Designed miniproteins, single chains, continued (4). Designs and how they scored, part 65

Each design is a single chain, and the fold is of that chain. pLDDT is the mean over its residues in the fold that is shown.

## One batch from the design tools (miniprotein)

Design m14233
Fold by ESMFold2-Fast:
Structure m14233 (fold): chain A 59 residues (1-59)
Amino acid sequence: SEEEAAEFAVELGMSPEAGRGAYQLLQAGFSEEQVVELLTREGVSEEQAKKLVEFIKKL
């Protein structure tokens, strides 16, 4: 769920809003690559962004 994505983002050291946003973008049909690029532009490391996206894909 969106809330599980928010909780996992916090565990990775991100804001809960980053988790919710990533979930919403993936549900809206953005690619994993696009979501990772958007997160890295906001200061998230590529490694952490990829971990969040992979987690959301398993929800």
Scores: mean pLDDT 84

Design m14234
Fold by ESMFold2-Fast:
Parts: structure tokens; sequence; C-alpha cells
Structure m14234 (fold): chain A 65 residues (1-65)
């Protein structure tokens, strides 16, 4: 359900934030993808899945600038 999808997205976001804090942009990006996948598998909306993916892309772009 939606609550499980949101929990999966939050867990992926926390893992990505931890990787980013260590300066590991590749791990940060991969954690974002894993969070998006878990969100979709839990029945998350397309909007929620895209939000998780966009967060990973935005972080990768920030690291490259």
Amino acid sequence: GKAAAEAAADAGGLAAAGAAARGDSVQHYNMGIQGAKATAEAGGSEELVNRVLAGGIAAAQAAAS
C-alpha cells in the first residue's frame, strides 16, 4: 500500500543521504535507484517513484558542479 511505499522511499533516501555524507556519489545514486525500485514494488505511485529518482539525479548533478 501507499504507506509501505512511502516507508521504502524514506529508507532509500536515508541510505542515499548517508552515502552522500561520506562523499560517495556513486553509492548515493545507487541507493536512490534501490529506493525507487522498492517504492514501485510496494505499489507506490508513479509520482512517488519519480520523486525518489529525481532526488538521486539532483544529488548527482550537485556533486558534478
Scores: mean pLDDT 59

Design m14235
Fold by ESMFold2-Fast:
Structure m14235 (fold): chain A 56 residues (1-56)
Amino acid sequence: MHMRQQQIRDALQRSLAQAQASGPGEGERLAQMTYDAARDEGFDDLAAQAQRIRDQ
């Protein structure tokens, strides 16, 4: 894996944790942004996690 890809993945994982810990509207917003970024980078597993948080 490229160093750049690992850095992006780590940042997205932190964004997921922040979305889960955030209040109602902010959590949904962060989850949606993380979903879009994860899909663009090809991290389907992170995208699925973000979608789950958003859809709660």
Scores: mean pLDDT 79

Design m14236
Fold by ESMFold2-Fast:
Structure m14236 (fold): chain A 82 residues (1-82)
Amino acid sequence: VSQEQFDAEVYLGIAEILVAIVKLTLKRHPNLSEEEKAETLRLLDKARELVQKAIELNPSLQAEGDRILAEIDRLRAEVEAS
């Protein structure tokens, strides 16, 4: 495994953790304040950046990355609706 492949896997892992944090936040807090929405959306933006970086470093992760990006888009809509 090259350093770039390892770094790409780490970036995807961090993105998945950020997505999990957002999912938990929405389950625990059905009504978010505007400040809490902004913070939650910022976490999703960071997750998106990490997924894109991972795919750039290791294109074989495209399918997994696309799955996470779709989840991020779904969660963004859910946060904005809360």
Scores: mean pLDDT 86

Design m14237
Fold by ESMFold2-Fast:
Structure m14237 (fold): chain A 71 residues (1-71)
Amino acid sequence: VDESDIEDALRTMELSVGRRVIKGRTGLSDEEAERLAVEVRRRAHALLKAGVVSTLSDALTRAEDDAIASV
């Protein structure tokens, strides 16, 4: 994992793993889903930086599941 991978994770969250996915999985309002999507980006960045996961896909999946479980 490097800085480029972490930056790409944040970009991917903005473009494709946004409020739509979160809303679909949770039934939250647009505003709540957007807040959770931001949390997913934050958690994914932390997971990649800490070396808990080694791939972007794993980081996003783990972060999304963890954030949704927190709701």
Scores: mean pLDDT 68

Design m14238
Fold by ESMFold2-Fast:
Structure m14238 (fold): chain A 100 residues (1-100)
Amino acid sequence: MELTEEEKEKLKKMIKDYILSNPRLLEFYQKHFAPDNTPEQTADIFANEFLRLLEENPELREKAKKVKSFEDIGEVVRDYLRELAKRLPVLQPEIDEALA
């Protein structure tokens, strides 16, 4: 089931707010995926890539639809990063440290 435009916009805002409130995660993502970008630009890149993954991962998409709080978004971001580590195993130790 697809996310509505309203659901995507809400999730993007929550994800951006979440990553901007987590300096270690922000620095990790900027270093590997958004070099030379500002923190705000890095958060935008992260949120857009997260939304793209939701199109490919129905389980993560259904979990994202159930997000009601800032704490809930943290769990979905954690699942996203674990999925990213499976695709990029070399980053798994840094992702595990960022999530610990």
Scores: mean pLDDT 77

Design m14239
Fold by ESMFold2-Fast:
Structure m14239 (fold): chain A 100 residues (1-100)
Amino acid sequence: SLEEKAEEAIKKLEEAKELLEKNNLPQDLIDTLETMIERLKKLKDLSIEEQKEELENMIETVKKILDYLKSDPSVPQEVIEKFEEILKILEELLKLVEKE
């Protein structure tokens, strides 16, 4: 369901936040993940068009974060893999919204 996939995305974002904190990565990235978690929790209260726009914006944000993380060779591979997993889940969530 849409709700189950959104909950999966929230869980993976919370896991990514812990990895960012553990690896002393910038606070701005942690704050961005907190904002995405809050918005995903409210996703069900939005119209389908607003849900689509929100998810498209989140996908773009995660892609930019991945580009940043991949540019720094000191970033552990597990951090990169977690964000790639988040990207996949958000893309799957967007496809679920588009079917409605």
Scores: mean pLDDT 87

Design m14240
Fold by ESMFold2-Fast:
Structure m14240 (fold): chain A 75 residues (1-75)
Amino acid sequence: MEIAEKAIEEVKKIAKDLLEGKISIEEAQKRAVEIMLKASRELVARGQLDTALKTEKEIVKIMTEAVAKALKKKE
């Protein structure tokens, strides 16, 4: 749904910025957590608990993969 899709897209942009060296791993993680918490809170308020859980899992996956790639790239 729109809230979940928007949150996932925002986190993908953060992951891209991290991989391009525009932001630090710490900053990327902080921003991703803030987006995840906001989206989860909005979805839970709407009774969409399953969607909130799926959105959190997808965001964690995106960030875990991006952080792993950033650590391997090492600049």
Scores: mean pLDDT 82

Design m14241
Fold by ESMFold2-Fast:
Structure m14241 (fold): chain A 61 residues (1-61)
Amino acid sequence: SRLEEAKETGLRLIDQAIAAGWSREELESMINQFANHLASQGFSQEEIEEIRKELLKYLDS
């Protein structure tokens, strides 16, 4: 689904940024930028919040 594809993309971006040594603040900023991108692509606020929660959980893992 579009939602699962967006989650996979977000997780990939986080993995790349972590590997590059980004700080927690930079990673959270990136998640916010990704959320803005998803809004521009027509995702609903509920879908965006679900994706944001998943990405933030990943950072805490």
Scores: mean pLDDT 86

Design m14242
Fold by ESMFold2-Fast:
Structure m14242 (fold): chain A 76 residues (1-76)
Amino acid sequence: SKQEEIEKLLEEIEKLSEELIAAFKAGDFDTAKAILAQLQQLVAKFIALNPSPADMKKLEEIVKRLEEELLALTEA
């Protein structure tokens, strides 16, 4: 169903966001670039499914956490 696709995309986006943070921590910029490209594609697919406000909030929280973690790495 559409809802199952949305939930699967959110799970994949969250997992890739964690892998992106790990790649930056490891200095693996080639892997980081590949993950960023995948995240852009998954977010585009998620938006195209016209998700509910609750699902949009979940994506927003994942993005905010990713931004906060990446900013922390630039200050270390």
Scores: mean pLDDT 86

Design m14243
Fold by ESMFold2-Fast:
Structure m14243 (fold): chain A 79 residues (1-79)
Amino acid sequence: SNEEALKEAEEAVEEADKIAAEAAAAGAPRRQVLAAGVAAGLAGIALGVGKITGDYEFAAKLAKRAVEAAEAALAGDPV
């Protein structure tokens, strides 16, 4: 349901923010911290778009992709 999708989008935003915050706290390389931070910001934007459009299923999908991007940034994949 759209209500379940909203919860998934909110959980994805929290996870992306946590990944970025933990990377910064651990002293990860600046480029990885910045890339994870950008990914966390994109998760927040996805949730915001969901709130404006009412399409939380799309927002949850985008926010989950942002979590994957944050994880990839910490793996040291070149941008």
Scores: mean pLDDT 82

Design m14244
Fold by ESMFold2-Fast:
Structure m14244 (fold): chain A 88 residues (1-88)
Amino acid sequence: SMEEEIREEARKAGLNEAAIRLYLRGAEAEKAGDLELAEKYALAAAYAHLRGLSEEEAEELARRLIEGDEEVRKEVLEALREAAAANA
């Protein structure tokens, strides 16, 4: 399946399992045309990979972002911006 192909490629790229699950949910949202939901899953996946989150922690993070938790969104965006700057 396409999901299994995406999972296999992501594992080969070294992504953690929690991030892979969230990337797949984001891809499904994008196919459905829900770009706002897709962005929230993409942010959750990137942060889960950056922090090495468990599946449970990553699902809770995604839930809070989807529910519009502005404090969680700020923390995620700041952490991802700092990581991008450090690896430039």
Scores: mean pLDDT 82

Design m14245
Fold by ESMFold2-Fast:
Structure m14245 (fold): chain A 86 residues (1-86)
Amino acid sequence: AKEKAEEAARLAREAAKLTVKDPKSSPVSGTAAAMSAAGAEFSAMLGDGESAARSAEATYLSAKRGGSEEGAKKGEEAARAGREAA
């Protein structure tokens, strides 16, 4: 459970990085993805798999809304890992 929460947080961080780096992405969506990814990491550190899953999914949705294809793909992986952690 904790290992999967850490995996979800790691993938969410990568999704947020891809979204922020993408010049086609909205700065607002990039910021939202980064904040959600930080939330996933914090929840994973506390062993809270449910909160890590919610934050990972929020990162995916922010990347998708922002128009980052690479960020959205990585965010989907983060959301899937989050569901395994919950």
Scores: mean pLDDT 79

Design m14246
Fold by ESMFold2-Fast:
Structure m14246 (fold): chain A 87 residues (1-87)
Amino acid sequence: SGDYDSQLDYYFSKLNINPNDIETWDNIFDILKKVGTDKDFQDLIDLFNKKIEKNPQNTGAWYGLAQVYKYLGKLDEAKKVLEKLKE
């Protein structure tokens, strides 16, 4: 199934317990490689923003959003997301 939302929810639930879980991050990046287009990455960013809006204490969603920006080379956007998490 191509339901990346459900797969990402599962992996981000794991990262909420251990944000430095390399295996879980590898699985997330494998999904990100499969989305393949700028629209797919924007949809993924929108997904994480929606998760954060629903639960601002979901640290996994914040880290996931930062990692998407980092993967896209948008380091300034990644920094902004992480700075907001620290507030």
Scores: mean pLDDT 73

Design m14247
Fold by ESMFold2-Fast:
Structure m14247 (fold): chain A 62 residues (1-62)
Amino acid sequence: MERIKELVLKAAKELGLDPENLTPEQAAEIVRKLGRPDLAEAVRAAGVRNAEELAEFLAAHL
C-alpha cells in the first residue's frame, strides 16, 4: 500500500495534478504513467476521486 501511494503521489506531481482532487481521466493518466495503461479504463469506471482511493484500487490489481 504505502509504496503504491508514494508512486501515485510522485506521478501526480510530475503531471501537475492535485492528488486530493482527481477526475477519472486524471486518475487514468496516472496509471498510464505508472506503466499500467491496461487499467486506465477500469480506473475511470471505478470513480476514484483522489490519490488514496487510486492507491487502494491499484493495490488490488498490482
Scores: mean pLDDT 80

Design m14248
Fold by ESMFold2-Fast:
Structure m14248 (fold): chain A 72 residues (1-72)
Amino acid sequence: SDVRESMERLIATMEALGLDPALIERLREAVERGDLKEAAREVLRAMEEQLRRAGRLAEHAEKLAEMRAALE
């Protein structure tokens, strides 16, 4: 589906940004299983870690919480 293709492109972008290979592998496996909701949650977790390393987690905490709530 278009959503699945968008998730795969997002995962490729995150891989290019140097995120943990183990996280990227789990994201790819979730997409392959058709578990798009779980893939989205793992993308959010990876994004939080990237922001944490950049020292910007607090700046984006509210938006990340909002996105997590949308996945429930």
Scores: mean pLDDT 67

Design m14249
Fold by ESMFold2-Fast:
Structure m14249 (fold): chain A 72 residues (1-72)
Amino acid sequence: SGADGARSGAAAYAAGKAGDSAAASTMGHENFLVAENEEAKEAGRKAYEAGAAGDSAGASTGGQLAYIYGKK
């Protein structure tokens, strides 16, 4: 659902902001799977890829965008 997409995006943002790149990657991947908006899916994919690369700041940014686009 759209609510699940927004929630997973927010979780990726929070994990990335806390420096937990692995959790941010996992949450970004979930957002990519459950988001209904293409912009939110793309942001979730970026959070997943950044988190997988150990870029917690990039994962946080991607998660924030996934949350914002998921709320539309």
Scores: mean pLDDT 80

Design m14250
Fold by ESMFold2-Fast:
Structure m14250 (fold): chain A 69 residues (1-69)
Amino acid sequence: MDTLLDQARDHLTKAKDAIKKGDLKSAKEHLKKGRDVVDQLRDAGHDEVADALQGEIDELEKELKKKEK
């Protein structure tokens, strides 16, 4: 299993939890780290997986922005 995939999933899970708790700063930090891992997956040629994870990150970022305004 690709350890980058596990890292990306961990960051997304933590970001979701932070958003639900209203911890917007923690959510932003985990989304940023998730994006960094997604970029590494793209560099490794895992575009399909990277696209799916990027879609989840984009949805979470929209939720985060709605909570801020």
Scores: mean pLDDT 81

Design m14251
Fold by ESMFold2-Fast:
Structure m14251 (fold): chain A 85 residues (1-85)
Amino acid sequence: SAVAAQGRAINEALLQEVEERAKELLEKEGIKYEPVTVTDSAGVERTYLVPTEELSEEVKKKLEEIVEAQLPAADAAYAALAAQE
């Protein structure tokens, strides 16, 4: 249970970091977006940033790079969690 809670916290921190980096990129590129709140199947509300215009391939690639850059940090966090057990 504690390990599962820590795993959820790691995933939430990763998602938040990706969202913050994506928001900064969209703002830097002058792309307008709006927050959309969706309730998932578990009853948890999630807010997503939805672009109001079509993204260029360059912006899409930069967003993918933001996600890829956070994967090593997520892996390190999970390794640290495993080491605590």
Scores: mean pLDDT 63

Design m14252
Fold by ESMFold2-Fast:
Parts: sequence; C-alpha cells; structure tokens
Structure m14252 (fold): chain A 78 residues (1-78)
Amino acid sequence: LTEEQRKEIEEALALMERAVMDIVKRRNPDNAEIQALADRISDLSVQLAEAKIAGDEKKVAELLKERRELQKKLDELA
C-alpha cells in the first residue's frame, strides 16, 4: 500500500469506530459513565489512526492496550 492509501484506510477505520460509539451514546443517553467511556474510545480511535500513520509502533501498542481496557469496562456496563 502507498502512504496515501494507508492514511485513507486508517482515517476510514477511525470514522467507523466513532460512528459505533455515537450509536452506543444514543442508546444510553442517561448513563454518564457509558457516555464518558464512548467519548474516550472515540478519542483513542483518532489518536490510534494518527499513531499508525506516523509509524509510532510504541504509541500504537499503548493506545491499543488502553482501548482494550476501556472496551472491557464498557462491556461490563452494557
């Protein structure tokens, strides 16, 4: 893949994850903890795309770990 194609793919993946989190937020409007977790996961998706585009493997690993921990917490509340 070219760098341009890789950037487009990572941006599309981040957009899709944000869309999923928006659905989670709409289905849980009165749950402040779920709202906060969904917002943080959305933010992490953008940071992860940026780190992947930059080739920062250490940051990618750190962000993936944080995302897994937040997703586990969200799953426990849902």
Scores: mean pLDDT 82

Design m14253
Fold by ESMFold2-Fast:
Structure m14253 (fold): chain A 93 residues (1-93)
Amino acid sequence: KDEVLEEVRRIAGELAREYLEKASEGDLEAAKKAGKILTLFGMTPEEIEEIGKAVLDKEQQLALLEGGLEMAKTLGEEEKARELEKLIEKLKA
């Protein structure tokens, strides 16, 4: 059971990395997908923000956080969704 979750987490991390690489090339849809994957597999809003700041421009970071917000809302993670909304507003300012 734990071995399956570890393998899924590894694959999810690799997939998120691939989408982040595409996002850095201007693919905003890939940025949203990366945000969804990172959120689905348990990364905090702050960790997602730091990843975005490291490899993405402002517009790509916005798409990443918006993807994370959509996934947090889908999962019913209200606290995570509120924090992502705050990060999005801060980035827009």
Scores: mean pLDDT 82

Design m14254
Fold by ESMFold2-Fast:
Structure m14254 (fold): chain A 85 residues (1-85)
Amino acid sequence: SNIAQAKQLAAEGDKLFEKGTLEDIKRATHLYVRASILAQSDPALQRQILQKALRAAEAAYERSTDPIDQSLFQMQISILKQALS
């Protein structure tokens, strides 16, 4: 099911986020966003995954030294904050 796939992608994101390299955190953010789309039929799960995506995007922003990456993650943080409001 889409919910089972969402949970799997979120768990993969959790593993990458735990590894803690900037590239792993960037990949975790992508997996969380994809998982949130699949979780649309479960609003509570979708909200939890979006909160994980926000945390990962904020971590990527803080660790990024490239101005383009910083700008992209600032935009993603704004979008995720709006989705959670």
Scores: mean pLDDT 90

Design m14255
Fold by ESMFold2-Fast:
Structure m14255 (fold): chain A 63 residues (1-63)
Amino acid sequence: SALDELVAEARRLQAQGLSGLEIGKRLLPRAVKLGIAPRTVAQALLEAGLDEAAVGLLMVARE
């Protein structure tokens, strides 16, 4: 699913040493284009153990 692809991308970016905020900035435009709410993406990231990416995404979405 599109959501699984966003989680996989977040995992790859974290493995490359990106911060949660940097990951959030990259994922938010893609989530918006896919019509997926930032909260839904953040929940999937948390369930995958990507806590910093989830927090970063929510911080960027608030800005």
Scores: mean pLDDT 87

Design m14256
Fold by ESMFold2-Fast:
Structure m14256 (fold): chain A 72 residues (1-72)
Amino acid sequence: SKVDEILAELERWIEELEREMAANKNNPKMQILLGSTESMLRLIMREIRVDPSKAEELLELAKKTIEKTKKE
């Protein structure tokens, strides 16, 4: 379903953030920034599972969160 595709995409983004954190273990600012972004994406995934009708709206929030992280 479209919802399952959105959840799978968010999970892939979380995996990418975890890889970036592993590559930057000695950078506390990057750990906080990437870790906070991961936590936000996990909360978004939880909310999508509670109300799948919000999946596209919450996907847009997730995209904006990632874009903000990449600019830091």
Scores: mean pLDDT 87

Design m14257
Fold by ESMFold2-Fast:
Structure m14257 (fold): chain A 78 residues (1-78)
Amino acid sequence: SKEEIEKLLKEFSDKVIQAMADIAREAAERGLTVEEFKERSLKALDEIYEEFMKKVKDPELQEALKKYYDFIKAGIEK
């Protein structure tokens, strides 16, 4: 349902935002390069995506999650 998709994407988004905020703080404190920041962010995104995909069994929810994951990933890779 639309409500299930919205809830899933919000939970996923919140977790990704928190992880990226933590990486950004570490980057500022430790002087990480832009490339190192991107690599850590992509790794965190991939790990969160895999965790969510293991929990989600509905193909429609999996497709919505994959599309959103691809969107965020493309943003980081720029």
Scores: mean pLDDT 86

Design m14258
Fold by ESMFold2-Fast:
Structure m14258 (fold): chain A 86 residues (1-86)
Amino acid sequence: MKTKVQRVMFAQMDKMIDDVVARNPGLSDAQVARLRREAYSLTEKLSKELVSKKFESGEQQVQALMDVMQEMSEAIARKAREIVAS
């Protein structure tokens, strides 16, 4: 059984990584692998935090998901910059 929230977050993570790689063609395979691992770890942490919060309504959960998605995108971008900068 899959969590819809988790699936959406991981799909966005993958999209963000693809965009970073496309915009930074100088990244090595090793750097891309590190970015993916760091992004995966971050997404897992954020998705667990979101799921651990008790939302009585699905509307609150959706709003929290949108906010966390923005935070995740910004955090992945920062990690990408860190890895690109070595």
Scores: mean pLDDT 78

Design m14259
Fold by ESMFold2-Fast:
Formats: C-alpha cells, structure tokens, sequence
Structure m14259 (fold): chain A 90 residues (1-90)
C-alpha cells in the first residue's frame, strides 16, 4: 500500500512544475521511483508528456481543471489518493 508520506513526497516534487521542467537530479529517491512507476510516469527526472498525462488523470479523477499543472488543489488531490484511485492507473 502507498503511505501518506510517499504521496506527500510525490506531490511536493510535482508542485508548481510545467511540462519540460526538471523534477529531480539523479540518483532518484527509491520512494519517488516507486510512485512514478505506479502512476506510469517516466523516471528520467523530467516532467515530460507522459508525466503530464499522469497529472491530468489525477485532476480528472478529482474533478479538477485538467491542465497538467500541479497547483494547491492538485497537490491536495495527490496527497488524498486512495489505493483504489491508484489502481485506475494500471
């Protein structure tokens, strides 16, 4: 199961990022790598098209504006994802 701490770390890394931004430098935190893989995101440290699509999927699940930008509302949605919500990314 995904912990609240893992979701909070993911939300913080994605917060206020735009497509093309660098999210982290290598080596990647193992918790972040696990979360990125779980959401179908690329683990190359960039906020690429595939990673933006994962954010849009989260926004759609919570009825938020689907723009791929992680504002305060999207950050809160990431932190409140359930295991059932995460299974929808399979």
Amino acid sequence: MVTPEEKALLAEVLYNRKEGDTLFSTPMDPILERMFKLLGMNTDGKFDKKNVEAVKRIQALFGLKVDGYVDDATKAAIENMTDEDLAKFE
Scores: mean pLDDT 75

Design m14260
Fold by ESMFold2-Fast:
Structure m14260 (fold): chain A 64 residues (1-64)
Amino acid sequence: MSLSQIAMEIQNIAQQGRDEGLSLEEIEKRMQDYFNRVKPSLSPEEQEQLRNFINDLLADLRAQ
């Protein structure tokens, strides 16, 4: 799976969580669980990029 496909799945997790009325803590947990599953297939640089992407997305969700 490409990094872009992984990022799209993270965005999908956030959207589904919002649609279901989940707390930000539960959405964060689901994103982190997915990140942990894909982490072994990523380089250290890709892991850092994805970690930053998740943090930025969570910050945007908190700002809403």
Scores: mean pLDDT 82

Design m14261
Fold by ESMFold2-Fast:
Structure m14261 (fold): chain A 87 residues (1-87)
Amino acid sequence: KEEELKKLIEDIKKGLKETAESKGIPLQKLVDALIEAIEAVLNGENIDEILENSDEILRVMIDYVKKLVEAGLSDEELRKILEELKK
């Protein structure tokens, strides 16, 4: 379980870097958007209200985090991803 989470974090970091490179977006901007998306989901914030005021990148990251939750990721696992991204 923990090894699968480590692999997922590495896959996320790789995906962010590849997306930054392919779309010409600064990597830090993608990382910041993913951090914001994870925090919003974890805090049980009104996601619809956040999406209405979000740029396209943040919307994509929120959808991605929702898919991780649908795939069975726990709040604890999301917090571990968040901690790793903040390093």
Scores: mean pLDDT 77

Design m14262
Fold by ESMFold2-Fast:
Structure m14262 (fold): chain A 55 residues (1-55)
Amino acid sequence: SEKQKIFLELEKQRAAAAIEQAKKDLEEARQEDDFFREVGATLAVIGDEEVLKLQ
């Protein structure tokens, strides 16, 4: 349906923005040598990349 298509587009936009934000957080975590924050940010990027692979 049209609503499902709109929802998917919004989710992809959210995921793309979240990936950019998480990559910035990952770089800051690496600079600070914060192992747990680096792991968390990496997992967030992986999850959002899977959303972008949806039809």
Scores: mean pLDDT 76

Design m14263
Fold by ESMFold2-Fast:
Structure m14263 (fold): chain A 59 residues (1-59)
Amino acid sequence: MEIVLAPDTSPLEAAERRGQAAVEELIAYGAEALGVPEASLAEAAAIFHADKGAGMPAA
């Protein structure tokens, strides 16, 4: 039994982990579909995340 402190796997963190995995897959898929380097797409995603505006305009 190793529960000395509650693990940092709260529902919020679990959801965040899922979200990160989904974003990572989406970036890989998008990079392949667009034919661009994954790094370039990751930078674009970071800009959107940093702006934290209401939204991605594109569908």
Scores: mean pLDDT 63

Design m14264
Fold by ESMFold2-Fast:
Structure m14264 (fold): chain A 97 residues (1-97)
Amino acid sequence: VTIGPLSPALEAAVPGLAEPVEKAWLYAYFENDEERKRRLDRAIEVLNQVTDLSAHADEVAALRQAVEDYRKSKNPAAAAMRVGDAVEALADAIEAS
């Protein structure tokens, strides 16, 4: 079982998000970090329900930067975890609004 598919709106807002998010989820799975897996699953579920991310431009920009850092990283595990953190932060911002 892998993390669920990203919505078209989310993939359009953050191109290339799928790979680092899947890696973050797989690292949590292999580490038996059930709490982190549940947080990532919930965050993606929240993000997939949003059709307009313009109200959260700062969090989207941070997530885009994390994905770019992942692509350039020589430590993909740590960089993927940073993308996971940014995904959770964006989901928290959406739930708080």
Scores: mean pLDDT 80

Design m14265
Fold by ESMFold2-Fast:
Structure m14265 (fold): chain A 85 residues (1-85)
Amino acid sequence: STVDEIIRLLEETARLLREHGYDLGARSVEESVRLIREDPTRRSFLLAEATLGVVLISLHVEKAPEELVEEVARIAQEVAALVES
């Protein structure tokens, strides 16, 4: 399902963030997954997109590895496309 794919992409993002030591960002993404599992609505999906946007800004400000930024940005675009479908 679309919901399951969104959750999978968010869980992949949290894993990538943890592997690179961005534990606070990972926790924010994990909280988005929890909210979607409790109530899979357009609101919870849009909040997850907003969370990914804030994470991306933080990674840029902290000068995170380019590969990590590119991977998280790719996932954010995939999530946005699924939400808009």
Scores: mean pLDDT 88

Design m14266
Fold by ESMFold2-Fast:
Structure m14266 (fold): chain A 114 residues (1-114)
Amino acid sequence: SLVDELQAALNALPELSPEQQLETAIAAVERLMKAIEENAPREEIAQMAALTVAMVNQAAEDALAAGLISEEEYREILRLAGELWALVRDNAPKEEILEAARRLLEALKEALEK
């Protein structure tokens, strides 16, 4: 399942470089967005979002520690991940969740390009 694949990816993060962790987090956000677009069950979306946010938070922390991102970029990524989780938890409209995921994806891609 996508949830099992995301759990495996989260468990593997400590074995990856900070750049590979950001790439893994990007892939997780993209998979979450696809599941939402395809109207996956609410419970599956919530589980995928929880795992995706955990991956993003870990990747951002390790990227900051490695000097790949600034403290400002780190705080913005955490803010966007928190916003995504809040919208999913509160069962916000699909379009609002996708917009939050897109903003998070853009911030992660910008972080990786530096």
Scores: mean pLDDT 90

Design m14267
Fold by ESMFold2-Fast:
Structure m14267 (fold): chain A 66 residues (1-66)
Amino acid sequence: SEEEVEIEVKREALKKVIEEYEKKGDYQSAAILEHMLKNLKEGEKLTLTVTENDKELIEKLVEANK
């Protein structure tokens, strides 16, 4: 098991995370996140669990899209 970290993301940040998974060819993770995005209501935040390998990239995207 990989070490995991939790990050809260708004709709705009989640869209950027999906784009990054698509860019690296992880279409399955991207599809799961897109499904979550479609069910996310205005003003809601999603708690996203990410692997340690993706932590720095995703944290940068979340911070830039707060």
Scores: mean pLDDT 73

Design m14268
Fold by ESMFold2-Fast:
Parts: sequence; structure tokens; C-alpha cells
Structure m14268 (fold): chain A 90 residues (1-90)
Amino acid sequence: GKGLGEALRGEEAPAEEVIRGLEEAIALSTDPAAKAALARLREMVEKEREAGKETLSGDELGKLFEEAVKGLTADQANAASAAIAEAANS
């Protein structure tokens, strides 16, 4: 989705569009650990939106991603990142 792509480029993106892009990334991911990490990231972004945050910057999304992938192997974290990149290009 466009919003997820904008956030990955360091631009501010609507939180609702970031959530939509993360839902696409979850659907594209085949690794169970990566899929679970993406689901955690989606919940974190949704919580920010519910708190009144209308947009997320790439830096903010990056910090939430680092928290979501804690405890994953490098391969699992890379799988999550690849799914985000693929969803951003959709």
C-alpha cells in the first residue's frame, strides 16, 4: 500500500494506511514467527491510532518494528522486513 511505502521512505503516512499495508504483509508472510511479529507491529500501530495519532513517520514505524521483532532470528526478522517491502510495492 502507498502509506506503508511512504513510511518506509521516511515520510509521514496515515496510521490507517500503515495498518492496511501491515495486514497485506501478514497475508504475504509464510514464516510463523515473522507473521506473529507483523501482527504485533499491527497491534502497536493500531494502539497509537486509538490514542489519537493520525500519522506515523518512518522513524516511529522503525522503532515499533524493532520492538516487534525482538527475540526473532536474523532470518525471521528479514522475512518480516521482506513481507513489509512486498506489501509496500502493492
Scores: mean pLDDT 81

